# Designed miniproteins, single chains, continued (2), part 34

Each design is a single chain, and the fold is of that chain. pLDDT is the mean over its residues in the fold that is shown.

## One batch from the design tools (miniprotein)

Design m5230
Fold by ESMFold2-Fast:
Structure m5230 (fold): chain A 76 residues (1-76)
Amino acid sequence: EDRARELLKEGEKLIEQGRYQEAIELYKKALELSTDPRLKYDAYVNLTQAYMRMGRLDEATKYSREAVRLYNELRK
């Protein structure tokens, strides 16, 4: 919904500022607020990128796998 999408946009601004941990918290909140699979996919992609920028490869791999799983389900 609108609030979850706004959280993704705010997180993207935080990523541009190098505020990766704050962006991650907004992306996780967006996942909690939305049941839309497309928004969840965007949030998982954004979480993957944020963790990659932090060098936290295990977390990045986790969210990358969730994004791929959800993408395959959306393709049906």
Scores: mean pLDDT 84

Design m5231
Fold by ESMFold2-Fast:
Structure m5231 (fold): chain A 80 residues (1-80)
Amino acid sequence: DPEALRRAITEALRSLGVPDPVAERAARAGVDAYLSAKTPELGILAATQAVKDELLRAGVSERTANMGAAAVGDIIRRAS
């Protein structure tokens, strides 16, 4: 369920202190990247990278962006 994935990712990013508009945008980018991938393994890689890129673009620290990317990978593995 893409909507459930988007909500789970958004909530995880919020828990890391990411502002709501940035968390929502990053979660959407991650889910879109996952759904566009040819395999689940490539999808996890694409989603984690898309979330990290959106967080860094928004000025989120490298540390928090890496933690967010790791959380996204874990969420998708549990949902897949």
Scores: mean pLDDT 85

Design m5232
Fold by ESMFold2-Fast:
Structure m5232 (fold): chain A 66 residues (1-66)
Amino acid sequence: DARALGRAAAEGLAAGEVGPEAAEALDLAGRADPAEATEIAADLATGRLSTEEAAERIAALVARAV
C-alpha cells in the first residue's frame, strides 16, 4: 500500500527514526525520482512541507516505482 509506505516514511523522517517500512518507502521513492525524493526529504526537514504533505508526495513516488 503506497499510502501506508508514504506515511511511514514521512513520520520516520519527521521523528528522526527510520524503520524498515520507512526505509522501503524511501528506496522506492528514490528509484522513481531521486531528485524529487531528495527535495521532499529536505523540505520536510526544513519545515517547508508538513508531515501529511510529505506522506502524500512520497506515496505518489512509491506508486510510480511499483
Scores: mean pLDDT 81

Design m5233
Fold by ESMFold2-Fast:
Structure m5233 (fold): chain A 58 residues (1-58)
Amino acid sequence: RERARELFERAMELIRAGDLVGGVRYLREALSLLSPEEREAATDEFTRALEAQQAARG
């Protein structure tokens, strides 16, 4: 559980830094450790962060 959170936070950091490949890789690892409900919430949060990064790029 703590490991999944660490991986998810790293995925978020990478997406904010513009490393989409690294972000997706860490997200995938985090999702493998989460419950189905937690996976849905994590995916939603990641998608919003990705959309915000793309909007910032124009």
Scores: mean pLDDT 77

Design m5234
Fold by ESMFold2-Fast:
Structure m5234 (fold): chain A 64 residues (1-64)
Amino acid sequence: AEAEALRARGEALIAEGQRLIAEGRARLAAATTIEEINHGIALVLRGIGLITEGELLIRKAEEL
């Protein structure tokens, strides 16, 4: 069903977002240069974006 596909996609995006936040935090903890700090921040921000997108897809699935 379309709703099930959207829910699965949303759950996958949330999982990927959580993984990126964890990776970004680990990189920030090990960062020794401005470039490494910027990269870690970018991963955290991307992860937050994916979680938000995933939550919106799950909400849309609930409306179907």
Scores: mean pLDDT 87

Design m5235
Fold by ESMFold2-Fast:
Structure m5235 (fold): chain A 67 residues (1-67)
Amino acid sequence: SSMKREELEKLLEETYKAIEAGDIEKAKKLYKEAVELAKTMELSPEEVARLVGLGLLVIGAEIDQEL
């Protein structure tokens, strides 16, 4: 399970970096992979909050690109 947590942390970090770089398609792909991995794990409230917060950033960045 610690290996899954390390992979989740890596996916969240890479998603954030993709958002910062303006690579919205990469951010969406990485976030989807993070969500699929998270579905196979028991997450702490802090892990859930981070995942949800990052998802809102991805949505916001996509809206900004379409506007």
Scores: mean pLDDT 84

Design m5236
Fold by ESMFold2-Fast:
Structure m5236 (fold): chain A 97 residues (1-97)
Amino acid sequence: SEKDAVIEALKELYERALKIIEENPDMTPEELARRVAREGMEIIDRYKKEGKLTDEQADYLRDTVARMARAVAQATSKEEAIEALKKLFEDEINRIK
């Protein structure tokens, strides 16, 4: 199902962003944001290559990755970044379901 693929990708994007923050305590918010954006785009490109996403769904997820990266860049602490990502993820999942 098309909706299930978007939800799966969104979950993977969220889990990857959390892992980046948790595993890189010495990175600046800007460095973390750049890595979230880069690895997020790689995940979306993989889903698209596998035929799991339409162009419109991929564009939506790219916008979501940009918003995730912005939230990370604007956070003043690791805890704030994690909370912002969680709220963004929960909001997007609730809109799709």
Scores: mean pLDDT 88

Design m5237
Fold by ESMFold2-Fast:
Structure m5237 (fold): chain A 71 residues (1-71)
Amino acid sequence: KQEEIEKKKAEIKKKGDTEVSRLEDLANRYLGLAQASDPETGERYRKLAEEYRKQAEDVRKKTNDEIKKLE
């Protein structure tokens, strides 16, 4: 049972880390667009980037919670 739990924890962590990386890349892309844009458009892109970073943080917390449930 412990070995099965360790494998499940590794799978959950890998999936979570992959999704976090994707969301962080998207947030960084929008920050780059914000810097290249006019102030009004840039503000919208910064808000999108902040939203994606918040989603990445939520995924991290959910991933940690799922792993902790298996402990």
Scores: mean pLDDT 84

Design m5238
Fold by ESMFold2-Fast:
Structure m5238 (fold): chain A 63 residues (1-63)
Amino acid sequence: MSDEELRKALENAEKAIEEAKKNNDKVTLMVALHEVQELLKEITNPELRERAEKIIEEAKKLL
């Protein structure tokens, strides 16, 4: 994936987690967490990796 595609995917994950948090939807939260963890394995850009790690930390706090 390109850095632009990864950035868009992370932005979509952030939005999904915010909506899941508002709706107390633990299933959507777990799915989003898993997707970001898989994306993190493919990210070499340090800024995007840090962003992905932040998303993972936030999702884990809500589980």
Scores: mean pLDDT 81

Design m5239
Fold by ESMFold2-Fast:
Structure m5239 (fold): chain A 59 residues (1-59)
Amino acid sequence: SMEDEKKALEELDKAGVRAVLTGDLEALERKAQELLSKGLVSEETAKKIIDSVRAALAL
């Protein structure tokens, strides 16, 4: 549902913020994979968030 997709995007965004603060990119990648496997986020959205975090961490 749209509500579940919205909550999933909020969770992925929060995981991205945590990854920037902690440097734990693997935790973000695991959350993204979980949400992708459930069909709750798109590959494009997950990639954008992960790439943004990599850029913030100078990776």
Scores: mean pLDDT 86

Design m5241
Fold by ESMFold2-Fast:
Structure m5241 (fold): chain A 55 residues (1-55)
Amino acid sequence: MERGREAAERAEEAGRAGDAEAAQKYTVLSASLGDEEGARRGAEASRAAVAAGAP
């Protein structure tokens, strides 16, 4: 679904901004909308934000 892709994009944006919490929330939203690829990308973005250590 298009909404799943949009949620994934928001997750990646949040990850790049160092907002791991927002990235995680958008990842869950993408998954609930049936977008497996979006959910995977969001999860990676969330993990990258946490690993980068931008508290």
Scores: mean pLDDT 72

Design m5242
Fold by ESMFold2-Fast:
Structure m5242 (fold): chain A 109 residues (1-109)
Amino acid sequence: MAADKAKALTYLTMGIAAYQMGDYETAKYYFEKAIEYAKKAGDKKLLTEALVNLGKVYYDMGDYEKAIKAYEEAIKIDPNNSLAWKNLGLAYKKLGKYEEAEKYFEKAR
């Protein structure tokens, strides 16, 4: 448990660094590893953070449907995650679904 949580945090941190450098493939790999270890640790906060960051990678790669799926999973775990709601709205806006985007932006408040 403690070792799995430490690995989840380490992979999350490495994924964020790769994402900030624009290395989306490396960021995706690390966020997927962070998700794996957060699940093993039973750490819902780390799992939610890793899912939101994976969604951001898909969004920046232009894969809005996969981004939406990641954000929806994060929201199922933590319905109060304002960042997940905001990013879900941004992804729906990219798909031209403006009414859904507005509803999700309101949830982010």
Scores: mean pLDDT 90

Design m5243
Fold by ESMFold2-Fast:
Structure m5243 (fold): chain A 61 residues (1-61)
Amino acid sequence: SAEDERIRALNEEIRRLIAEYEAGKISLEEFLARVRELMERHGVPADLTDLLLALLGKELS
């Protein structure tokens, strides 16, 4: 379905960003900003986006 395709695309983009951050190609600040943009583009609610970004920031710091 279109929704499944969107979820898959979002998941692939986030995993790519994590790989770039782990490789030292982008900063934590840049990584979190790009994840926020992807979440907003895919219609994820702001409250959920903020919670996920806080969790990612803690995990990757």
Scores: mean pLDDT 79

Design m5244
Fold by ESMFold2-Fast:
Structure m5244 (fold): chain A 100 residues (1-100)
Amino acid sequence: AKEEALRELEKGAELAEKAAEASTNPEAANSARAAAENLRKAAEYLEQGDYQKAVSLLVAALILLNAALYETTNPEAKKLLEEARKKALEAGRHFDEALA
């Protein structure tokens, strides 16, 4: 569960970063980059056993991914953001299993 959450957070960060690079909208790119940074921070805190901070950063990343999706008009960036959001949500599911 913990290893799976870490993998999903790291993959989500990669996808969000690629979405920022693919984005033609600067606001969408900035939101996607911020989401990637928060997902990496969430993974760091999860590795340290700080579940409260990891969850908080995951929630912040999801808000930023939704903002980027709202702002984006580029189909390639949109696909990458949708994939990043799916990975972030899967990480959240594994957090519940790790806490049990």
Scores: mean pLDDT 84

Design m5245
Fold by ESMFold2-Fast:
Structure m5245 (fold): chain A 88 residues (1-88)
Amino acid sequence: MKKIEELEKELAKDPNNAELLALLGEELAKAGKYEEAKEYYEKAVELAPNSLAGAGALRGLAEVLKKMGKEEEAKKYYEEALKRLEAI
């Protein structure tokens, strides 16, 4: 949890940083906080839809949804992440 607190402090200084939002989502997912992780990944995708950070956040969303038992929704986000990586 220490790393989540550190990332939250950094995000407070730069609230529109899609990379920090995606990193927070990743750390929350590692901690088993899947709903919170989903929210941060969704914000990262919204802020940077056509970037590496956005593609990474879509993959993170897919992994979180799979762990939550939403496998069909997870597959859609994996497919979107791959499409966006092709555009880069």
Scores: mean pLDDT 79

Design m5246
Fold by ESMFold2-Fast:
Structure m5246 (fold): chain A 68 residues (1-68)
Amino acid sequence: MTLEELLEKLKEALKNGDYEKALEIAKEILKKLGLSDDEIKAIMEMLKKLEDPEERLELAERVVQLFS
């Protein structure tokens, strides 16, 4: 899958309120941008420690934005 296809799927998941799907797609985008597995794991574990799904989503969007 291309980066553009992943971004479109991310937008669709966000539109549908599917936060779990959005986080999985964000992880794949980070992999495509060349982050190491350890860096991706650290970012995802930080996001998972948040109790509020909306806060998790906001941080995931900010991380993706830093690399776009």
Scores: mean pLDDT 70

Design m5247
Fold by ESMFold2-Fast:
Structure m5247 (fold): chain A 68 residues (1-68)
Amino acid sequence: MVFSAEEVEKALLRAYLEGIISAEQATKIGRLIKGKEKLSEEEIREILREAGLSDEQIDAILEILRKL
C-alpha cells in the first residue's frame, strides 16, 4: 500500500489530537516526508522510527492511515 504526503500529514494531525504523538514528533516527521510524492508503508515505518517513535506509536499511525 502507498500513501501521499497529504494522507500522512492528516494521520499525523489525528495522532497528535488523540495524544499518540507530540507536536515536536509531528513536526519532525513532516520535515522528513517533505518533497515525497508517494510513500510506501515500509518507507513510512522507517521515517517514523527515524523520528524517534516507539513501535506502538508507529502501529497506531499506520492504523489511522489505513482508515483514511
Scores: mean pLDDT 83

Design m5248
Fold by ESMFold2-Fast:
Structure m5248 (fold): chain A 75 residues (1-75)
Amino acid sequence: EAEEYLKKGISAYNAGDYETAVEYFKKAIEIKPSALAYFLLGQAYEKLGKVDEAREAYRKAIELGSRDPRALALV
């Protein structure tokens, strides 16, 4: 279930395991793309210093309805 992978990704992110967080958010997106999942993926990529990947994830979040100022600032 997509929501379960989102929860696992958030737990990994909060633990500082950003690579694991990216993998779980990507799995959530494979099951059900959502603005939240792409936004969280962007945040995890930022923590890894992957700026181009973060920008692309935020762009997808905006396309799916995100109005978050952080995402909007990068597109």
Scores: mean pLDDT 82

Design m5249
Fold by ESMFold2-Fast:
Structure m5249 (fold): chain A 59 residues (1-59)
Amino acid sequence: SREDVVEELMRRTGLSREQAESVVDALQSGDEVIERNIQHDLGLSEEELRELRERVKAA
């Protein structure tokens, strides 16, 4: 599941594996500062960020 989220992030956003893992890590820790930075940097919608958070929690 964690790997699935990482791969999906890479496919959807073009992130490198390291960056995608950082995103998953941040979402898992609940660090809003990192989440906001990633959302802004990648141009993710609030909906996409929320969905990713749910997938990480469900994993």
Scores: mean pLDDT 75

Design m5250
Fold by ESMFold2-Fast:
Structure m5250 (fold): chain A 63 residues (1-63)
Amino acid sequence: SKKELEEEIRKLAEEIARLLLEAGRVTPEQAEELRRQIVESARRQDDPEVVKSMLRLVRRQLE
């Protein structure tokens, strides 16, 4: 469902922001801004499944 996909994207955005924060690459304020920007950008895309796949790749690169 759309809500399940939105929840998956939100969780991926939170994980990416947290990994960057834990790595000392961003401040807590920057991490929250990045999380918001990722979610907002995903909402503007025509294919949310492609966005989810891209975010999973980014998260894997940061781990």
Scores: mean pLDDT 79

Design m5251
Fold by ESMFold2-Fast:
Structure m5251 (fold): chain A 115 residues (1-115)
Amino acid sequence: AGSMEEVAERLRALGAPEAAEVARASDAVAAVLGRLDEEGRWHIEVFIAARDADEHAALGEAVGYLFGRLRELEAEGLRASHLEVVADSAERLRRLADEATERLRAGEDEIRLYA
């Protein structure tokens, strides 16, 4: 739970400039960045910033929904090599989680979705 400026700066530092612009333009954001290393290990960074505790909790639940979908895919032997999912609302994040799931099942391994 950082400021929008702190979230944007961290996203830029992680090489996600488009995600950083979404964060800067938003009153609230959840950003999930994941990558697979050469050893096959997942590295995941999660940033949530919101105006109040209820909005933060809703975004956190939507991030949990995304991780639930990713665990289902991993059980199917499917995993992204690169994942960027960034949304300014819980409802948009859930929609992007479903879209990421469909794209990964279709054989895509790099996912970049912003809303």
Scores: mean pLDDT 81

Design m5252
Fold by ESMFold2-Fast:
Structure m5252 (fold): chain A 60 residues (1-60)
Amino acid sequence: MKRLSEEVKKFLKEVYGLSEEEIEEINELLEKGDYESAIEFLIEKTGLSKDKAKAIVEAS
């Protein structure tokens, strides 16, 4: 879970319309070990539940 995979990045851009800048913010939080903030940011941008956002981060 240090960075989002290319497949997960593509999924977030195509399905939820996340920008490259938003993907970079998530990756920076993950690299800092701030997984809770990364999950919260995903929830804010996608409207996903906490469990689903956590699963996406863990799938990376």
Scores: mean pLDDT 79

Design m5253
Fold by ESMFold2-Fast:
Structure m5253 (fold): chain A 70 residues (1-70)
Amino acid sequence: MEEAEKLLKEAKELAEKALKLVPEEELEKALKPVEEESLAFAAASSDPEEAGIEALKKTVETLRKLIEEA
């Protein structure tokens, strides 16, 4: 859970920053593929915790790219 907690904090901070720089619609559009991949991984995996951590890492990376382009 330590890795997930750290990533969740980063994702939350980046999401707050991204929401100030870009419209919610752009944020949703960028995160949609990550959400779909996360759901597919969770469905295929016996370890949803690992799938959750991978999803958070992807979310953080996506949010960073959005902020860089804003």
Scores: mean pLDDT 73

Design m5254
Fold by ESMFold2-Fast:
Structure m5254 (fold): chain A 62 residues (1-62)
Amino acid sequence: SALAEEARRLAEEAVRAALAGDGERAQKLGTKAVSLAEQAGDSELAAEIARRVREALREGGL
């Protein structure tokens, strides 16, 4: 679905922001990505995005 595709795109941006040390941008994009995945009815994708962003924030020292 278009919502799931947009969720994946925003998740990639969130992960990149987190690894670059931009926690504010990572959290904002990550939250939006999770919301879009939930709206798409893909709770597994939403959980995966949340986990990936959390791990990336930890790797970025945030």
Scores: mean pLDDT 87

Design m5255
Fold by ESMFold2-Fast:
Order: sequence, then C-alpha cells, then structure tokens
Structure m5255 (fold): chain A 75 residues (1-75)
Amino acid sequence: SEEEEKEFAKKMKELQDKLNNGEISLYEYLLEAAKLLKELGRYDDIETLLKRLEEVAKKGDEEAKKLVEELKKLL
C-alpha cells in the first residue's frame, strides 16, 4: 500500500543516515534493508539484491559471502 511504501522510505532514510554517520556498516545497512523488504513481501527485490551480492562474493568479499548466507535465510 501507499502507507507501507511511505513507512519503508522513512525507515530506509533512517538506515541511510546511520550509515552516513558511521553508526552501522554497509553490511548492516544492506541486511536491515533486506529485512524491511521482507516485511513488505518484496521477495523479488531481496532476490535481486542476493544475485548482486553473490557476484561480489565470487570476487572474494567475505562480508558479501556472510550477507548472502543471511539473505538466503530471509527467503
């Protein structure tokens, strides 16, 4: 719904502000964003994020590998 999209945008802005202030890592930002997508039932967006992170993980990024494992638990 429009209300759910507004709440998502608000929470995403709060996460972005925390990332910019150094309160959370990029890893934590992406994981929390994926949890918000799950709350909205936006599983296709989580799958898109997962595919992009799997590409980064193949290049040897250990944080991306951990995030891929966590995102698979959300699906």
Scores: mean pLDDT 84

Design m5256
Fold by ESMFold2-Fast:
Structure m5256 (fold): chain A 61 residues (1-61)
Amino acid sequence: SIEEIKEKASKLLQEYSKNPTEEIEKEIEKLIEKLKSSPDQKARDLAEIIELVLKEIKESF
């Protein structure tokens, strides 16, 4: 479900913020691509939010 995906994304973003590894980044990127390929507008909107948060975290380094 979208809620389960949102929870997973939130956890991955938190982990990446604390320990920015390539492995965690790739997991987040996979999740974004999965959401972007969805016919559900809510899923695509979530992908955009995750991308923005990831970009902000990366720009803080």
Scores: mean pLDDT 83

Design m5257
Fold by ESMFold2-Fast:
Structure m5257 (fold): chain A 71 residues (1-71)
Amino acid sequence: SLTEFIERAVREIGAAPDREEVLEVVRRWAREARETFSPEDTEHFGSALVSAAIGRGVEPEEAREAVREGL
């Protein structure tokens, strides 16, 4: 389900060793979401990725850019 995918992505972002890996994980999951879900669910997933990255100390603008790059 969408919720299970979000939980897995957030867990992986939380486990990433540094900022660059956080951004790579975000891009990878955004790409996976784009290929798997509807545009509405992809938007919701992207918002969750941004929030998780910000929680890891990534600047909001950079987090949003990483999601956009993956989409």
Scores: mean pLDDT 84

Design m5258
Fold by ESMFold2-Fast:
Structure m5258 (fold): chain A 76 residues (1-76)
Amino acid sequence: MIKELERQAALKESTALLAEIGAETSRWLAERTRERNPEVAEENERGAELMREQAERLREEAEELRKKAEELRRRS
């Protein structure tokens, strides 16, 4: 059970990292295209914000799973 929670937390952290990388990439693209295509830049900025929100949520879920694993470990 504890190992399962830790594995799930690790998976959520990995997914959050990928979302963070995606957000950074989208922001980088937005900066590169802003002068030439402001509409595409706006779309990339919105995408980056959504991916950052997803990463934050996943990290919060991972932290909750880690706390649950710690609580179960203390009762062992």
Scores: mean pLDDT 84

Design m5259
Fold by ESMFold2-Fast:
Structure m5259 (fold): chain A 76 residues (1-76)
Amino acid sequence: SEAERARELAEEGIKLALEALRKGGNVALATAAALRAIGALFLAELVEEGKVPEEMARVAVEDGERAIELAREALA
C-alpha cells in the first residue's frame, strides 16, 4: 500500500538523516530531513489507523521521498 511505502521511505529518511549527522554533514539539512521523515511516518500511521483519508498516504510518500533527498544533500 502507499501507507506501507511511506513508512519505509520515512524509516530510511530517519536512518540517512542520523547517518549524515554522525558523519559531520550539514546539521540544518539533516534536522530538516529527520523532521520531515517523522512527519511522514506519523501521517502514514494516521492513514493505517483510519484517522485521515487514504489519499493522504500519497502526501506521506512525497514527504518521505523529500526527507531522503534532504538527508543526501546534508552529506554532499
Scores: mean pLDDT 89

Design m5260
Fold by ESMFold2-Fast:
Structure m5260 (fold): chain A 64 residues (1-64)
Amino acid sequence: GADAVLAAHGGERHRLFRENTLEQLAEMYRQAAEKLRALGGDHAPQAEAFEGMAENYERGLAAR
């Protein structure tokens, strides 16, 4: 399939990159959600959405 197009990254290196990226994304969304919650008001739904995104990334890591 198309996976040969990514041969430059190798299977294991690509996996490590994905795992590292998921951890970084989870942390970024958590920090963004905390800031939005501090603002309050109309920002609460957005903070909730970002918390859900962080949780999804953490779930992806935990499923390994």
Scores: mean pLDDT 69

Design m5261
Fold by ESMFold2-Fast:
Structure m5261 (fold): chain A 61 residues (1-61)
Amino acid sequence: MEHIKKGEELFKQGNYWEAAGEYGKAIGLDPDNAEAWRNAAEALRKAGREDLAEGLLRRAE
């Protein structure tokens, strides 16, 4: 998905908050994509928002 690739590029550039946003869009289009949930949570942790990462992982369960 386009949003996964965009999220990966943003993550590599250190734009973790924007990366989390792109992974979130990917989840919205395909909620069965477990990798998108995990990548969004990691991006949120790197952005300093571990609270949001935990919330996201609870929804994935």
Scores: mean pLDDT 79

Design m5262
Fold by ESMFold2-Fast:
Parts: sequence; C-alpha cells; structure tokens
Structure m5262 (fold): chain A 99 residues (1-99)
Amino acid sequence: MEPLEGEITLEKKEEKTVDGLKVYQWDSEENIKEKVDSLKNFPEELKKQIYEELLAGRLPSFVTEIEIEEGKIKLKLRYVAGEKAPQPKVLKTVLPPPD
C-alpha cells in the first residue's frame, strides 16, 4: 500500500492558568481537530488517535519528524496501512531542549 503522509503545524500557546495551575498547550482543541481533519488521506481511526495524543500533550506514534520554531511546531506523519508500527532503526526520538 502507498504510505499515508501528512503534516500538521501547531502553534505553541503560552502558559495559561487553570484553577491556579500553569498549563501549556500545543494549540487549541478546535485548531488541533481542524488540522487533524485536514489529513483526508488518513483513516478516521488514525485521525482520532492523533487527535487524542495531541490533546494529551503527547507525540503521535507515527510522527517521523518534528520541526520546532518559536511559537510553532511542525509534525510530519507517516503511516502505511496494514503494516506494523515503525521499527526502532527508523524511529525518531523527541528530545526536550537542553536545560
């Protein structure tokens, strides 16, 4: 099968206070949903998985590349329908910036 490829660009929102707690968000829930929905070539089950992972502040399991700039994050996604998850030698680990 042909690989499913897509890109999502999220705005890194500034910290906000919720019930006295500082929280960070990739983007608004509405914008995340709209950007995931733009992956028209992805099955609905995979889009739901991507959406839920992004809402949890996690990296989706089939992101192959991340490009971070001030205020925005670009995620490159690749999935092959009917195949296993990517093997370790092709996995890209997201490292936090050095302290």
Scores: mean pLDDT 61

Design m5263
Fold by ESMFold2-Fast:
Parts: sequence; C-alpha cells; structure tokens
Structure m5263 (fold): chain A 57 residues (1-57)
Amino acid sequence: AAVDRLEATVEEMEKAGAPLSQLAFAYDVLAQAAENAGDTERAEHYRKKAEELRKQA
C-alpha cells in the first residue's frame, strides 16, 4: 500500500518532467520503503533504476 502510493508519486514526477537527480532520489526512497515492507525484489528493482538515472544525470 505505502510502496504503491510512492510509486504512483514517482510516475507523476516522470510525467511532469522532473530532473533526473530528483527522480533518482525518489527511487532511492521507494527502494527503502519496499525493503521495510519486506519486498526485497521490488527494493532491488528500484535501486537499479535509481543507479541508472544517476548515471544519466
């Protein structure tokens, strides 16, 4: 529930054209939230996404 809400927020940020650095930070927050919820696979996915965005920034 909390992770899904944060994911929706990040998707809105992407649609609004948020800077890559802000998106990378948002995905780091998503990864931490997913890990706290016990969803290790989602946490790993979001960490990789944040890393990709940082490389482009």
Scores: mean pLDDT 80

Design m5264
Fold by ESMFold2-Fast:
Structure m5264 (fold): chain A 76 residues (1-76)
Amino acid sequence: STEEERIKELLEGLEKNMEAVEKALEAGLIEEETAKEIKELLEEAKKNIRSDPEKALEYIEKASKLVEEAAEKRRA
């Protein structure tokens, strides 16, 4: 169904974001503390994906914002 397809896309997005954070941490592109915060937000998103997809999206957006802020902070 359309809802199941949407949930599947959100889950795939979460997996990709988790992998990206792990790789960024390993490469020294992101602070360990920031990586931990991002992972916590992605875990909360995962918990809410089926029960409240809108809330899951909010957590994903917060995680994405932290990634952007970490990247900008390293350029300064």
Scores: mean pLDDT 75

Design m5265
Fold by ESMFold2-Fast:
Formats: C-alpha cells, structure tokens, sequence
Structure m5265 (fold): chain A 80 residues (1-80)
C-alpha cells in the first residue's frame, strides 16, 4: 500500500527530528530505502527496511523506539 508506506516515511521524518546526531545518517538511509520501496513496490526492500529499523531501534531512545515500532508494524502489514 503506497498510503501505508507514506505513513512509514512520515514516521521516519519524525524519528529523524528526535534522533541523536550519531543516528541521523542511519535514519536518513532508512527513509531513502522507504522511498525506494514505495516507488518500486519491491517486498525485498520492505524486508531490508524492517531489518534496518530493528537495528536502529537498539540504539534509539525509548521515545524514538515507539516511532520505530509503529513503522515496523505498518511494514509488516504491507508484507501481508
């Protein structure tokens, strides 16, 4: 769903605003991958994005982790 991927991109932008300087490059790459997944509809890119978000979550603050969890939930729904 392009609409669900757009929500993921918007959550990524919100995460970027809360991210430490050290996490911003990783957040920017995740947003780029989400934009590519939206453009191509490739489920393998969606799976790659979930993996990158799970890695990013381990380094994120509790507030930022909630945003990542919402994004992962939307991505899992896209794969169904």
Amino acid sequence: SPEKMQEVIELGVKFLSLASPELRPQAQEAIRLAVEAQRTGDPEKVKELIKKLEELKKKASPEAQKIIDEAIKLLEEILK
Scores: mean pLDDT 84

Design m5266
Fold by ESMFold2-Fast:
Structure m5266 (fold): chain A 92 residues (1-92)
Amino acid sequence: MEYAEKAKEAAEKAKKAKTGKEAAEYAAEAANAADAAAKAGDAEAAKEAAKYAKEAGKAGIKIAETGEEAAAAGVAGAGASAAALIAGAEMA
């Protein structure tokens, strides 16, 4: 229910993750929170959650051991950002 807080916790866990796979999973959690917020019509929460999804994605890329792990983290962050932008700035 608190999408931005859920995304923030996911980003914190991504930064503490020991593998790129774990960080990518947390980035996906943050992205899902941003999508859920946008779908609920909460543009502000969607923007905040997208911010954390990008942060988690960057953390995942930094510790990724393979290109696949880095790509997964990057895609999650980018997708959340797009959703939030559309919902908050253009689609509101």
Scores: mean pLDDT 67

Design m5267
Fold by ESMFold2-Fast:
Structure m5267 (fold): chain A 94 residues (1-94)
Amino acid sequence: SLREKTLEALRRLSELIEEALKEGKLTEEEVRELTRIEMETLFKLLSQNPNPSEEEYKEMVIEALRRMYEYLKEHSPELAEKVQEILDELEATP
């Protein structure tokens, strides 16, 4: 389902961030900031639309990923490319 694919994208993102922290590609402070960007983006969008469709929720997750990508471009360009791959796969999901 679209919901399962959207949740899988979030899971894959979490695994990439955890691995980057273990490999020293991200600091604990950068991981906390990424989590803040994700949560604040999703909470803001859900406050405006508290009962989203699966397609609307996918768009909310895409927006969160885009904001995290912009942060990563300046802090870890290599990880930004991997997040872009997740973003592209999710955007291509019908």
Scores: mean pLDDT 87

